# Designed miniproteins, single chains, continued (2), part 89

Each design is a single chain, and the fold is of that chain. pLDDT is the mean over its residues in the fold that is shown.

## One batch from the design tools (miniprotein)

Design m7300
Fold by ESMFold2-Fast:
Structure m7300 (fold): chain A 60 residues (1-60)
Amino acid sequence: SLEALLGKLLTAMTMGDRELALRYLREILKVHLTEEQRQTLLLLAQQGGDLEGVNLIKSS
């Protein structure tokens, strides 16, 4: 589910596991996201300092 993937993404970001975070982010971006959900993902990536994740979200 989207909520489970978001939880896994947040955990990976907190651990500094960039490859795992990007993997979960790609899975999340495969589903239809609301504008609100997309903004939440962008905020999380910015908070984690994940420039690659920020770019991936913006290009999706």
Scores: mean pLDDT 76

Design m7301
Fold by ESMFold2-Fast:
Structure m7301 (fold): chain A 64 residues (1-64)
Amino acid sequence: LSPEQREALIEFLVSLGISRADAEALVDRFGADVDAIAAAIVEEYGFNEDPAAIARALRAVLEA
């Protein structure tokens, strides 16, 4: 990930209600693996969202 892509993913995760520290940990652990980030958010934070939809949103942020 570029620094700009890393920050964009972190800011998106923070906008979903995840703490900045947790968002940084997720991005540092999984990098560009948006499917793994989406699955972790749904399971760990109890988001009642489709992981595939979250992964698609993360991919769009990464590609912007």
Scores: mean pLDDT 81

Design m7302
Fold by ESMFold2-Fast:
Structure m7302 (fold): chain A 60 residues (1-60)
Amino acid sequence: EKSLVEILREIASIPGVGEEAAKAIRKVLDEKGFDKEAVVEALRELGVSEEVVKAVEKTL
């Protein structure tokens, strides 16, 4: 079982995840917990590529 800090660290290491995407993911996790759909929606709203979105979803 991975802690929130470990998950965020793994996400930040994914190529194509910038500071804005990392902040959006952190905000969703803080407000809604581990809601994969909400994280995916936030990344798509920022214009993050589908490859990066899928990589983040697999990390969660």
Scores: mean pLDDT 74

Design m7303
Fold by ESMFold2-Fast:
Structure m7303 (fold): chain A 65 residues (1-65)
Amino acid sequence: SIEELLEKIKEKAKELLKEGYPLEEVKEEVKTLVKHVAELKKLSKEQEEEILKEVLEFIEKEYEK
């Protein structure tokens, strides 16, 4: 499901932040991951953009802690 996919991407992003990677590197990694997953799952452009937006918002909130 899209929800499980979002959760996996969010966990990956959180792990990278915990390991001390810079915010910009984490954002680039997430963008690449979302694009690859969208291609593999044949998601619509709208679904890809929604996933990316939600994950980027999550990353920004985790970083601002």
Scores: mean pLDDT 80

Design m7304
Fold by ESMFold2-Fast:
Structure m7304 (fold): chain A 59 residues (1-59)
Amino acid sequence: MNEELAKNTEKKFGEEYGKKVLKAAEEAEKKGNDKLTEIQKAVAEVQEEYTAKKSKEAS
């Protein structure tokens, strides 16, 4: 699950963002935290950053 989500993020948003999501998922696993919540937060941040950057580059 974590690896697949990170790879999907990397495929859509780029390698650096994929690594960010993977790290969030791994930290959640290690701490026994709510993995889904932590992954969703990381993905939301990545989407916002990617959209802002893409808009600038595509303009």
Scores: mean pLDDT 71

Design m7305
Fold by ESMFold2-Fast:
Structure m7305 (fold): chain A 71 residues (1-71)
Amino acid sequence: MPRASPLVPPQAVTRAAKAAQEALETGDKETAQRAAREALERALAPQGLRAASVEVTVIGDVVAVSAEAVP
C-alpha cells in the first residue's frame, strides 16, 4: 500500500504471501518468513533477479509481505 518495489513482480509477492500464510498455519513467524523468501526467490529466478530482503508481517489473520529484489 504505502509503496511498491519496481523490481518485484506482483505475482512474486502473491506467491510469497501464500507460502507464508500456509507455513503460518502450522508453524511460527520464522517459518513463515523462510517460506516466503523461498517462494519469492523461485518466482524471481526466471527473471534473473534475487531477493535482497523479505519481511513477513502478521496482523491478526492477515499476512503481508514486503520485498526488495536486485539483479
Scores: mean pLDDT 73

Design m7306
Fold by ESMFold2-Fast:
Structure m7306 (fold): chain A 89 residues (1-89)
Amino acid sequence: AEAEALAREAGALMARARAAEAAGDLARARELGERAARLAARAIALLAGQSLSEAQLRDPAAVEAVIAALSPAQQEALRAALAEGRAAA
């Protein structure tokens, strides 16, 4: 599904951000981390069946409110997809 695909991509970007940080490329690590956070926020919104504006996707409080609305099964699916993406990178 779309949410799982976005979460998997976010996980892969997080792994690349960590690799860039380990290599001393802090600017690239920040860029990749920001992209990963946006994709994860979109995946979370899709799982909750909610539409978030670009401003809300950048707002940790708005994203946290959506996470709080997720069922335990939806939270587990998100976590598994993120982990799969990280492992694949």
Scores: mean pLDDT 78

Design m7307
Fold by ESMFold2-Fast:
Structure m7307 (fold): chain A 55 residues (1-55)
Amino acid sequence: SLYEDVAMKDLGLSREQLEEARRMVEAGASAREIAERLGISPKQAAGLKRALELA
């Protein structure tokens, strides 16, 4: 999805970090857990989680 390019550019995430985020969402991880794992803010993680759930 186009959101993958936005996440990589705007959040500074690598493709590998984005794949990790996808696995975490599939496992039912919270936005807080994603934020802690990737080193991003909880608000950024909440937005990323929502986008990945809709993709």
Scores: mean pLDDT 75

Design m7308
Fold by ESMFold2-Fast:
Structure m7308 (fold): chain A 94 residues (1-94)
Amino acid sequence: VEEGLRAYAAGDYERAVKLFEEALKKNPSAEIYRRLGDAYDALGQYEKAVEYYEKAIELDPSAFLYNRLAEVYEKLGQTDKAKEYREKAEKLKS
């Protein structure tokens, strides 16, 4: 996990993906799925970012993750889905 975080911070997103995928095989968690979503978003691979954020939400839903997923859907041009997930984020705070 730490090595993947260092690679991400250095802007080496391809290496970050590889390291987080290795961490995921050892012990899957919402945090690792979220970090894979972040790395794929940084690489412009938005469909993969959606996949991993959805997996993170399945394990540990949060307003933060719904907002992240909404941002990626906006980048994909799926404005209606982006709105839907922003509304889900708001509901989690009430």
Scores: mean pLDDT 81

Design m7309
Fold by ESMFold2-Fast:
Structure m7309 (fold): chain A 93 residues (1-93)
Amino acid sequence: MLEEKIEEYKKLAEKGDAKAQAYLGWLYYEQGKYEEAIEYLKKAAEQGSAEGAALLGIVYAEQGKYEEAKKWYEKALELDPEDEATKALLEEI
């Protein structure tokens, strides 16, 4: 269940696991809980998670916040320059 999975990842994220923070942010995004998604994805991105930064950009773009989306896509590419998917997303905005 999503609730049990969120609780598991939340426990790991609270311990500073950047992967858990990115996964928890993705789970909130899938539920349409964008504020919670942004909180956890930002924590992951600030720890150097390219996936967290890229998904944070996606969440901002879905909200129509294209300037913020661009900033986070650029950060994701600084962390992982070979991310072709994030390059494509940045070129579309």
Scores: mean pLDDT 82

Design m7310
Fold by ESMFold2-Fast:
Structure m7310 (fold): chain A 85 residues (1-85)
Amino acid sequence: SGLEEMLKYLEEALEALKKGDTEKALEYVRKASEAFWKVRHTLPGEVALALEEALAAAMEAIKKGDTEKAIEYVERAIRLVKEAL
C-alpha cells in the first residue's frame, strides 16, 4: 500500500539522518511526500493534515541543517503512518 511505501521511505530517511547523510535523508523524505500525496484522500482529515505538516517540517529542518528537529519530525511522521496502517 502507499502507507507501507511511505513508512519504508521514512525509515530510510531516519537512518540517513542518524548517519549524517542529509542529502539522502532529504531524497527519502521527498519520496515519502510523493507517496503521501497519492494516498492523502484516503486518510482521515486530521491524520492527513498532521502528516502533511510533519513531512513539510522535516524537509525544512533537513534543508536548514537542523538534524535534531529533522529526526523529531520524521519520527512523528513514522508514528502517524504506523497508526494509520
Scores: mean pLDDT 88

Design m7311
Fold by ESMFold2-Fast:
Structure m7311 (fold): chain A 111 residues (1-111)
Amino acid sequence: ALVTEVAELLARGEEERVRELARELLHTLIRAAAEALERGEDPEEVLARFRAAAEGLAESIRLAGPEGEPLAEEVRRAAEAAAEAMDRGIKEGKSAEEIEERAIRAAEEVL
């Protein structure tokens, strides 16, 4: 479904709507990672699952068409910025809420 929806939006020249959808999905992944950390799941495993899910999102955008390739790369960069912000927050002993907020801000600076 996501690949088809993104392909239709790109075909209409609605790149900003694809960008908005990508931001919303990436924020959902960040929130899921923060909730897993709050449950006491292993941080390395949580970050690995987050990176894998974000790569899946980027790949779906890339498969939608050549016009999606630059946005897929922006999603990959935003996801890595978010993962680095989460890793720093974990090491500094921040709450799950603070980790989520920092990761979202880091992602929004890229995407």
Scores: mean pLDDT 86

Design m7312
Fold by ESMFold2-Fast:
Structure m7312 (fold): chain A 93 residues (1-93)
Amino acid sequence: LKEEIRELAKELVRTAGEAMERIEDPETRRRVAILSTAAALLLTAATIEPSPERLLAAAELAEELARLAEEAGDLETAERLRELARRLRELAE
């Protein structure tokens, strides 16, 4: 479980980084950076003390990141972020 949370955290940070490279708008890039940092911190806390609340909060941030990627036209990255959100919710059970 903790190992799987660590892998999802890496995947989320990597995927958000890819989205940032494709986003032209500096304000949207800044929002992606803030949200991905918040999600990474929540997931890091969850590897120390697993919490359904932290996993669900990270899933919500992943969905918001997906929305920002979709608005920027990066549908592939948005799909990957939504998949990560679903997996985080499954781990929260």
Scores: mean pLDDT 82

Design m7313
Fold by ESMFold2-Fast:
Order: sequence, then structure tokens, then C-alpha cells
Structure m7313 (fold): chain A 55 residues (1-55)
Amino acid sequence: SPELEEAGRRAAEALNKGPVTKDAVDAAIQGAKALESGDEEAALEYFRKVVELAK
């Protein structure tokens, strides 16, 4: 979905731009796993969490 693509893009941008924490990396991994399992809502939530954790 457009929201999922935007959230994933913002998560990648946040990880690239700021200091990376273990929590941000863990959230990104969980988001990727959710996306692989077809759980788009969980993937979206985790990608948004990455952005929040990266400031």
C-alpha cells in the first residue's frame, strides 16, 4: 500500500540519517518479518516505530 511504502521509506531514511539504536534495528527487523508474512498492518506499525526511535 502507499502508506506501507512511505513508512518503509521513512524508516530507511531515519536509520541512514541518525544514530542507530538496538531498539530501532529490532523494530526494523520485526517490520521486515511482518511484511514477509503478509501482515501489512504490523509492518506499518514497526516501520513507524523505527522513525520514532531514530528521533
Scores: mean pLDDT 78

Design m7314
Fold by ESMFold2-Fast:
Structure m7314 (fold): chain A 56 residues (1-56)
Amino acid sequence: MLKISDEEWEELLKKHPELRELLAAVASAPNDEELQRYAARLNATLEKLVAERRAE
């Protein structure tokens, strides 16, 4: 699930503080290796949460 609406994204951020932490980690990554690591984690977490939300 790569397409997320602005409304859906806002709601996920409000309910899941771990997403805000991952966004901050990506923005503050000191090198490309860490940035890729955090970005991969963020994408995996988003896919899981979007799937869970749409299954409700």
Scores: mean pLDDT 74

Design m7315
Fold by ESMFold2-Fast:
Structure m7315 (fold): chain A 94 residues (1-94)
Amino acid sequence: PPRELVPLPSRTVELPSGYVLLLRGYLDRTNNSLVLEGFLLDPQSRLMAVIEVTLGADGSISVRVTEVGAPVPAEDLAAALAVMRETLRELAAA
């Protein structure tokens, strides 16, 4: 059967360093998973990383980070991951 993907509201979060995290998410009703995508932009609005966080039906969390171009500073990546984990927790509780 085709996947049943339900789009979740998009969110924009400015990090203390001036990096911006653009969040989009999908609820996959076929397997009861939540997928959250984060697009991390530097202060010049250049795409630096794509972060995917998936919450499976069994409660497992998987994280995939794809850096684009230059490496992302560890503190900015950690801040982005913290925002995504909290967003995923909020969506899972709804």
Scores: mean pLDDT 80

Design m7316
Fold by ESMFold2-Fast:
Structure m7316 (fold): chain A 94 residues (1-94)
Amino acid sequence: MEELRKKAIELAYVAGGLYALAQLETDPERAKELRTLSDELYKQAVELAEKAGLPRSTLAAAFAAGVIQAIGDALENGVDAARERYLKEAEKLL
């Protein structure tokens, strides 16, 4: 049960980061790819949260934290480096 909660939060967080990076992306095709992946991860987060009895407000908070952190990372290290990092995290969760 704890493992499902943790994975749901991690999925929502990474989804938030990918969503933010999609908004910063200048390539429309790459922006669409990041947005699609964000949607897929968040859908999985919602499914796991439902099974684990985790409130959707917790997922919303995790997603928001991911957005904020990804923007910060992109400002500090550049959009390309931030994108590579969040894509790698997404791959680990899929």
Scores: mean pLDDT 88

Design m7317
Fold by ESMFold2-Fast:
Structure m7317 (fold): chain A 61 residues (1-61)
Amino acid sequence: GASVSGAAAYAAGKAGDAAAASTAGHERFLNGSPWGGLAAEAGRAGDAAAASVYGELAFKD
């Protein structure tokens, strides 16, 4: 569950889809990853590059 959400946040951020990165990062945050929370905030702010970096950390966590 948690790794799938982290992988989805990373893939969405890498693709420049800030909205999808925000959604996936939030799911990973709910599964206990602080990196998922940061990815969700970056995605919400429209920062796809930051969402990609935090999504990758959430995926590896």
Scores: mean pLDDT 68

Design m7318
Fold by ESMFold2-Fast:
Structure m7318 (fold): chain A 70 residues (1-70)
Amino acid sequence: MRQEIEELIEELKSFSGLTDEQVEEVRERLLEAHRLGFEEYLRKTVGPEEAERLLREFRENTERVDAELA
């Protein structure tokens, strides 16, 4: 799922009309919107209990990568 978000960000960067400042702002909004939609989509697809388990694992993976980048 993080990979899909990164794809969207990369696509935005490919547009010459956007400044770094605008790209950052759009990225923040897309990540938030995608996170909300992703959570709802998971709950509908696999059920609330399974969605909670998957979300926890995704959060752990995201934190791990973030720590390596820092």
Scores: mean pLDDT 63

Design m7319
Fold by ESMFold2-Fast:
Structure m7319 (fold): chain A 67 residues (1-67)
Amino acid sequence: DKEVEEQLKRDIEELLAHLDEIPEEHWDALLAQLEGEIERAREAGRPDLAERLEELVAALRALRAAR
């Protein structure tokens, strides 16, 4: 399902561009959604995309912990 993979990649790029604009109150829901996308990427045979999402999740958790 290449179309879904392309949409997911675009969503990640958009999210990365707006990381500083995400309210902390929405981070739990965002993290849960990203973890679901990681599983979806792995099921789609896209370990490269899953790794990118894992990096994003790690960055968000680090930012949250730094407050």
Scores: mean pLDDT 73

Design m7320
Fold by ESMFold2-Fast:
Structure m7320 (fold): chain A 65 residues (1-65)
Amino acid sequence: AAEERNRRTARLIGEILREIGDFLDEVIKKNGGSIKPTPEVLKKAEDLNKKISERIRKAEQEEAA
């Protein structure tokens, strides 16, 4: 039981880190090699934050069931 939970948590963390990496890569590439706090960058950061929060919430609900 604990081992399966640990594997799911590790996978979730890995997915979150990958999405953050992909976001940074996209922002750097689109902004010509700079992470500038433009409205588009802020909007994408907000959308990513909502997506991550939803994944965490879903994982918590599945563990509570």
Scores: mean pLDDT 73

Design m7321
Fold by ESMFold2-Fast:
Structure m7321 (fold): chain A 58 residues (1-58)
Amino acid sequence: SKEEEELKKKVDELINQARTLRKQAFELYKDPSKREEAEKLFQEAIDLTNEAKKLLEE
């Protein structure tokens, strides 16, 4: 159904955004002065992953 396709697309977009944020966080983590910023990006990636999980459960 269109609703299932739309839901899957939204989940895929959230997961892809989370992957991009994790990549950015790993690059920032190489610089000790940017580790706090890297940790915030890791947390954002976790939040996006949890949002995707919630969409699949609802």
Scores: mean pLDDT 85

Design m7322
Fold by ESMFold2-Fast:
Structure m7322 (fold): chain A 60 residues (1-60)
Amino acid sequence: MVINEEDRNKLIAGLEELIKKDNDPAVRLLLDAYKNNDLDKLAQARRLLAGESPEVLPPV
């Protein structure tokens, strides 16, 4: 996803407000990912928000 700096700053501000109201670890990961431009954390946070667990794999 390509976003400009203004949109990124607005998104970060919105995520900071969400963290103050709801201590959601997925939202915290998103905030950290956008603040640090961390693609791995961004992918992990998106998977958590989508209801996917990175540790759950079929045993076969």
Scores: mean pLDDT 67

Design m7323
Fold by ESMFold2-Fast:
Structure m7323 (fold): chain A 71 residues (1-71)
Amino acid sequence: MEVDLAEAERLFAEGRYEEALPLFRAALELLRATPGVPEELLRRMDGQIGEVLEALGRTEEARPYFERAAA
């Protein structure tokens, strides 16, 4: 999990958004299915996915992720 998230963050930093997106989504799904995960971490993940989607021009898909990140 954390190793995949670290790789997703590295791909994002390199501008490899299309490759980072599925890794962030997979990590978020696993974290949501895992008991005891802090909500702050889930909100941070939502924010990062929103940024990736916006960078890809998928602004309408990014909006709900940013809204959850701001909650």
Scores: mean pLDDT 79

Design m7325
Fold by ESMFold2-Fast:
Structure m7325 (fold): chain A 60 residues (1-60)
Amino acid sequence: MKEEVLKILEEMAELYKEKGNESGKGLFETSKKNVEETELSEEGLEDALKSAKEAKEELK
C-alpha cells in the first residue's frame, strides 16, 4: 500500500510539472516525502491512496 501511494503521488507531481504548475508539483513532492518519512497507520495509508487516486482521476 505505501509503495502504491508513493507511486501515485510521484505521478501527480509529474502531471503538474507537465502542466507548468510548480505549486502543484511541490505539494505532491512534499506529500510523497511525508509519506516516505512518516510511519502512517494502515487507515492513514488507505485514506492517502483514496485521495491520491481521486485527485489523479480529476486531473486526467
Scores: mean pLDDT 75

Design m7326
Fold by ESMFold2-Fast:
Structure m7326 (fold): chain A 92 residues (1-92)
Amino acid sequence: MIRAYRVTLKIKPGPQARADVLAAIAKAAGEILLTDPRVYRVEAQVTDDSAVITVVGEPEVAKEAARKIGEYVLKNSPAVTEIGEVEEAPLP
């Protein structure tokens, strides 16, 4: 059984802010994908004011992975201004 979970981050505008956020997402997502086979996919959609991270996998693992990625990006990117709650998302 698979589920998708998303977390939304509000970010500062500008290309450098977007690049920094994408780099932090890629690092956190890559580490999770390498270490937990129950996480199947991580997607990121980044706009001028937000980043949406979607994690697909086994329910509890995918939800926790979305939370961990969001918290990592918040801690490691000064471009992040706010972090939302982890919520269930439609499967792609």
Scores: mean pLDDT 83

Design m7327
Fold by ESMFold2-Fast:
Structure m7327 (fold): chain A 76 residues (1-76)
Amino acid sequence: EEEFKKLVEKIVDDVYEAFRLIAETIYKLDMERAKKRGDEEFLKKVEEEYQRILKTIDEDYKKMKETAYEDFLKAR
């Protein structure tokens, strides 16, 4: 039981890290594009979108750690 919980947490952690890496990669590409264009409004939008995405990823991660483990135990 406890080992199963640790395995589930590791999978959730790996997925979380993958999502953060994807978000960071997109952010860096968008930031480079914005800087090359000299578009200050687009630069601000990229920054805001990245912060929103990070918040969503963090909230989803917290929920996954709570819900997925509970779902795995209580789904059957």
Scores: mean pLDDT 78

Design m7328
Fold by ESMFold2-Fast:
Structure m7328 (fold): chain A 71 residues (1-71)
Amino acid sequence: EAEELLKRLEEAGKKLVEAAKKGDLEAIRQYGKEVRELVKKLEELGAGEEARKIAEEIQTKALQAYLDHEN
């Protein structure tokens, strides 16, 4: 169901941002893969636009967190 996958996408995104804050490259790869797979599944269910907006926000937050860690 799309609602459950959207919730999982948000949860995976939170973990990705936390991994980025810590500079944990392995966790970033793992949760980044989960985010991408969830977006694909949501696109197949017709929720692609909503999933892409959430993923874009997640990626922006994760990038900012990682850059803050490296700075």
Scores: mean pLDDT 83

Design m7329
Fold by ESMFold2-Fast:
Order: C-alpha cells, then sequence, then structure tokens
Structure m7329 (fold): chain A 68 residues (1-68)
C-alpha cells in the first residue's frame, strides 16, 4: 500500500475503536464519521496533504463538540 493509504486506514481503525468505546452519542457519531471519511480517502488514494488537511478539520470539529 502507499504511505498515505496505510496511514488513513490506520487512523480510520483508531477512530472506529474510539467511537465504539465512546458513551456520548454525538462524539461517537463524529468519530465514526471521521473513520468513514478516512476509509474513503484511502480508497480514492488521497495524498498525504489531503489526509493531513482532513485531520486538522476533524480536530477542530471534535474540539467544538467537547467545548459544549
Amino acid sequence: MKEGEEEALKLAKEAYEKAEKEKNEKISGLLYGFGASLESMAEEKASMEVIKKALEEFKKELEKIKAE
């Protein structure tokens, strides 16, 4: 696999595992969505730059929910 594909799939797996353990439904749904998005990026062979940009957006969305 290409480096970006491997990283995206690894991060997707981690997001799904965190979503399954999360008791807050809103946060769990967001983490599941991050995992699905990262899986899609791996399938489309997205570049590392696209993956990094997506991770920054995910971080901002997660922080917004945690601040509620």
Scores: mean pLDDT 76

Design m7330
Fold by ESMFold2-Fast:
Structure m7330 (fold): chain A 84 residues (1-84)
Amino acid sequence: SLEEELEKLEKKLEELEEELKKIETLEEAEELKKKLEELKKELMELLKKLPDDQKLINRAIGLILRLIGLEFDLDLKIEELKKK
């Protein structure tokens, strides 16, 4: 179901948020960036299938906001690692 697909994406995002806290190298950061790009692609495909259901829409918006935040945090971490 779409709800189960959303739940899987939410879990994947949570795992990536935890990975960001543990990255120490540019290589690890670039690998995480690739994973985020794939997750973003999966989320965009899911959004095309989303019904006019306010609960599901709100969950999807929450995921988008968290993903944007994680992308910004990752970019900041990459710049920090480059200064090393």
Scores: mean pLDDT 83

Design m7331
Fold by ESMFold2-Fast:
Structure m7331 (fold): chain A 90 residues (1-90)
Amino acid sequence: EKDEEARIYLEKGIDYYRQGKYDEAIEWFKKAAELGSDEEKARAYIFLGNVYEKQGKLEEAKKWYEKALSIAPDSEYVKKRLEEIQKKLE
């Protein structure tokens, strides 16, 4: 099923992220976001935000966190990350 493939792609992205291979992690998280349900999309968007934030690409991280928040508006984690990024961009 598409959601099972999305979970596998998230796991691959996490493995690359742990290795510091951020470009590869981004590719797998984007693939997961394309296939997954809203829950898996939100997770993929959060991981994309995390990777870009680790790279210091704060504007890009903000875009992905905003996409995650549009799907999961009650995410306290995403709200806190956006607040911290907004302070750094000022």
Scores: mean pLDDT 84

Design m7332
Fold by ESMFold2-Fast:
Structure m7332 (fold): chain A 60 residues (1-60)
Amino acid sequence: AEELLKLAEEYEKKAKELREEAKEKLASGSASEFEVQLLEGMAALLEGMAGFLRKKAEEL
């Protein structure tokens, strides 16, 4: 149970870092639109997985 919560927190942290990277690249104008969208998409997937893991951990 605790391992699932820890993993969820790690995914949330990584998702936050990916979104910050996307913002920095967008602000600098050096990244392609596709790269920014890909990073944001990956962050959204990680957030979804973290939510699923937290739900399972709370059920246990």
Scores: mean pLDDT 81

Design m7333
Fold by ESMFold2-Fast:
Structure m7333 (fold): chain A 89 residues (1-89)
Amino acid sequence: SEADKLLQKGKEALEKGDFETAIEYYEKAISIDPNNADAWANLGIAYLKLGDYEKALSYAQKALEIDPNNFKARAVYEKAKAKIEGKKF
């Protein structure tokens, strides 16, 4: 599907460290399929890498609303929360 192609491009950009490009592809993918927990979790990873901890936390929370067992989303949530609250995990 078109959404799957966008997810793959986002993943490739994320793996290369092109976080802003990854965000653009994942945002397009979730506009087509908003229930893809991995897409929301990967948006969280990209924002975490850019130092936008508030956005990283919000996107991780969205992923966890869709799939509470999403390991990637849980990891992003805990790291972003630690940065915002100044707590160590």
Scores: mean pLDDT 86

Design m7334
Fold by ESMFold2-Fast:
Structure m7334 (fold): chain A 73 residues (1-73)
Amino acid sequence: AAPVIRIETEPKDVAKEGDIVTTTATNVGSVPATVKLHPLAPLEEGYKPEVESQTVTLAPGETATVKFKVVKA
């Protein structure tokens, strides 16, 4: 038994300056997991997330949603 994480992200298209990239993680496994989440949507060239990553701890069946603001690099 290992942690199994399902990840979804929006927007599905290229994120632009001022957009919020939302990453949702769900632990579909049977053990707690600590996961480092990053924006999985492609970013427009010359732009970066304001925060590169966020760490969350997920119990089995738990869902966490994290948001990343797109800023000029």
Scores: mean pLDDT 75

Design m7335
Fold by ESMFold2-Fast:
Structure m7335 (fold): chain A 81 residues (1-81)
Amino acid sequence: MQDQLRQLGLDHRRLGDQFIRQQDFFNAGLQFSISGDYFWMSGDTQSSIDSYQRAIDSFTRAGDLQNAQDVQSRLDTVQSQ
């Protein structure tokens, strides 16, 4: 089960990277956000932090400050553990 969650984190991170190459920063932010959630559920805290940071950067580049702030709140929760 943890291996499956970690694989989902990797798959969504890969999709985020694909959207970055397409300059689709909004969809990149969504994929990195989902990736961060799966890594956190798998116990891979460092990969979760990295994915949430990429989501924040992507949403900020998209001009979506609300989604960037929502991901920042999730990142703060993960870092407080």
Scores: mean pLDDT 89

Design m7336
Fold by ESMFold2-Fast:
Structure m7336 (fold): chain A 59 residues (1-59)
Amino acid sequence: DEYNNKGNELIKKLELEEALEYYKKAIKENPDNEESLINLALVLRALKKYEEAKKVEEK
């Protein structure tokens, strides 16, 4: 998944807000991609968006 890969590169650079955007795009294209869902939740927690992270983790 191109968007998931871009998110991973942004995480390596600690560009968390941009990584978040790409993981959201990855999930829009493939909602069942567990890797992208896990990474989205982790980035949300890193950004202290705990409420949004819980919603992703509970689905």
Scores: mean pLDDT 79

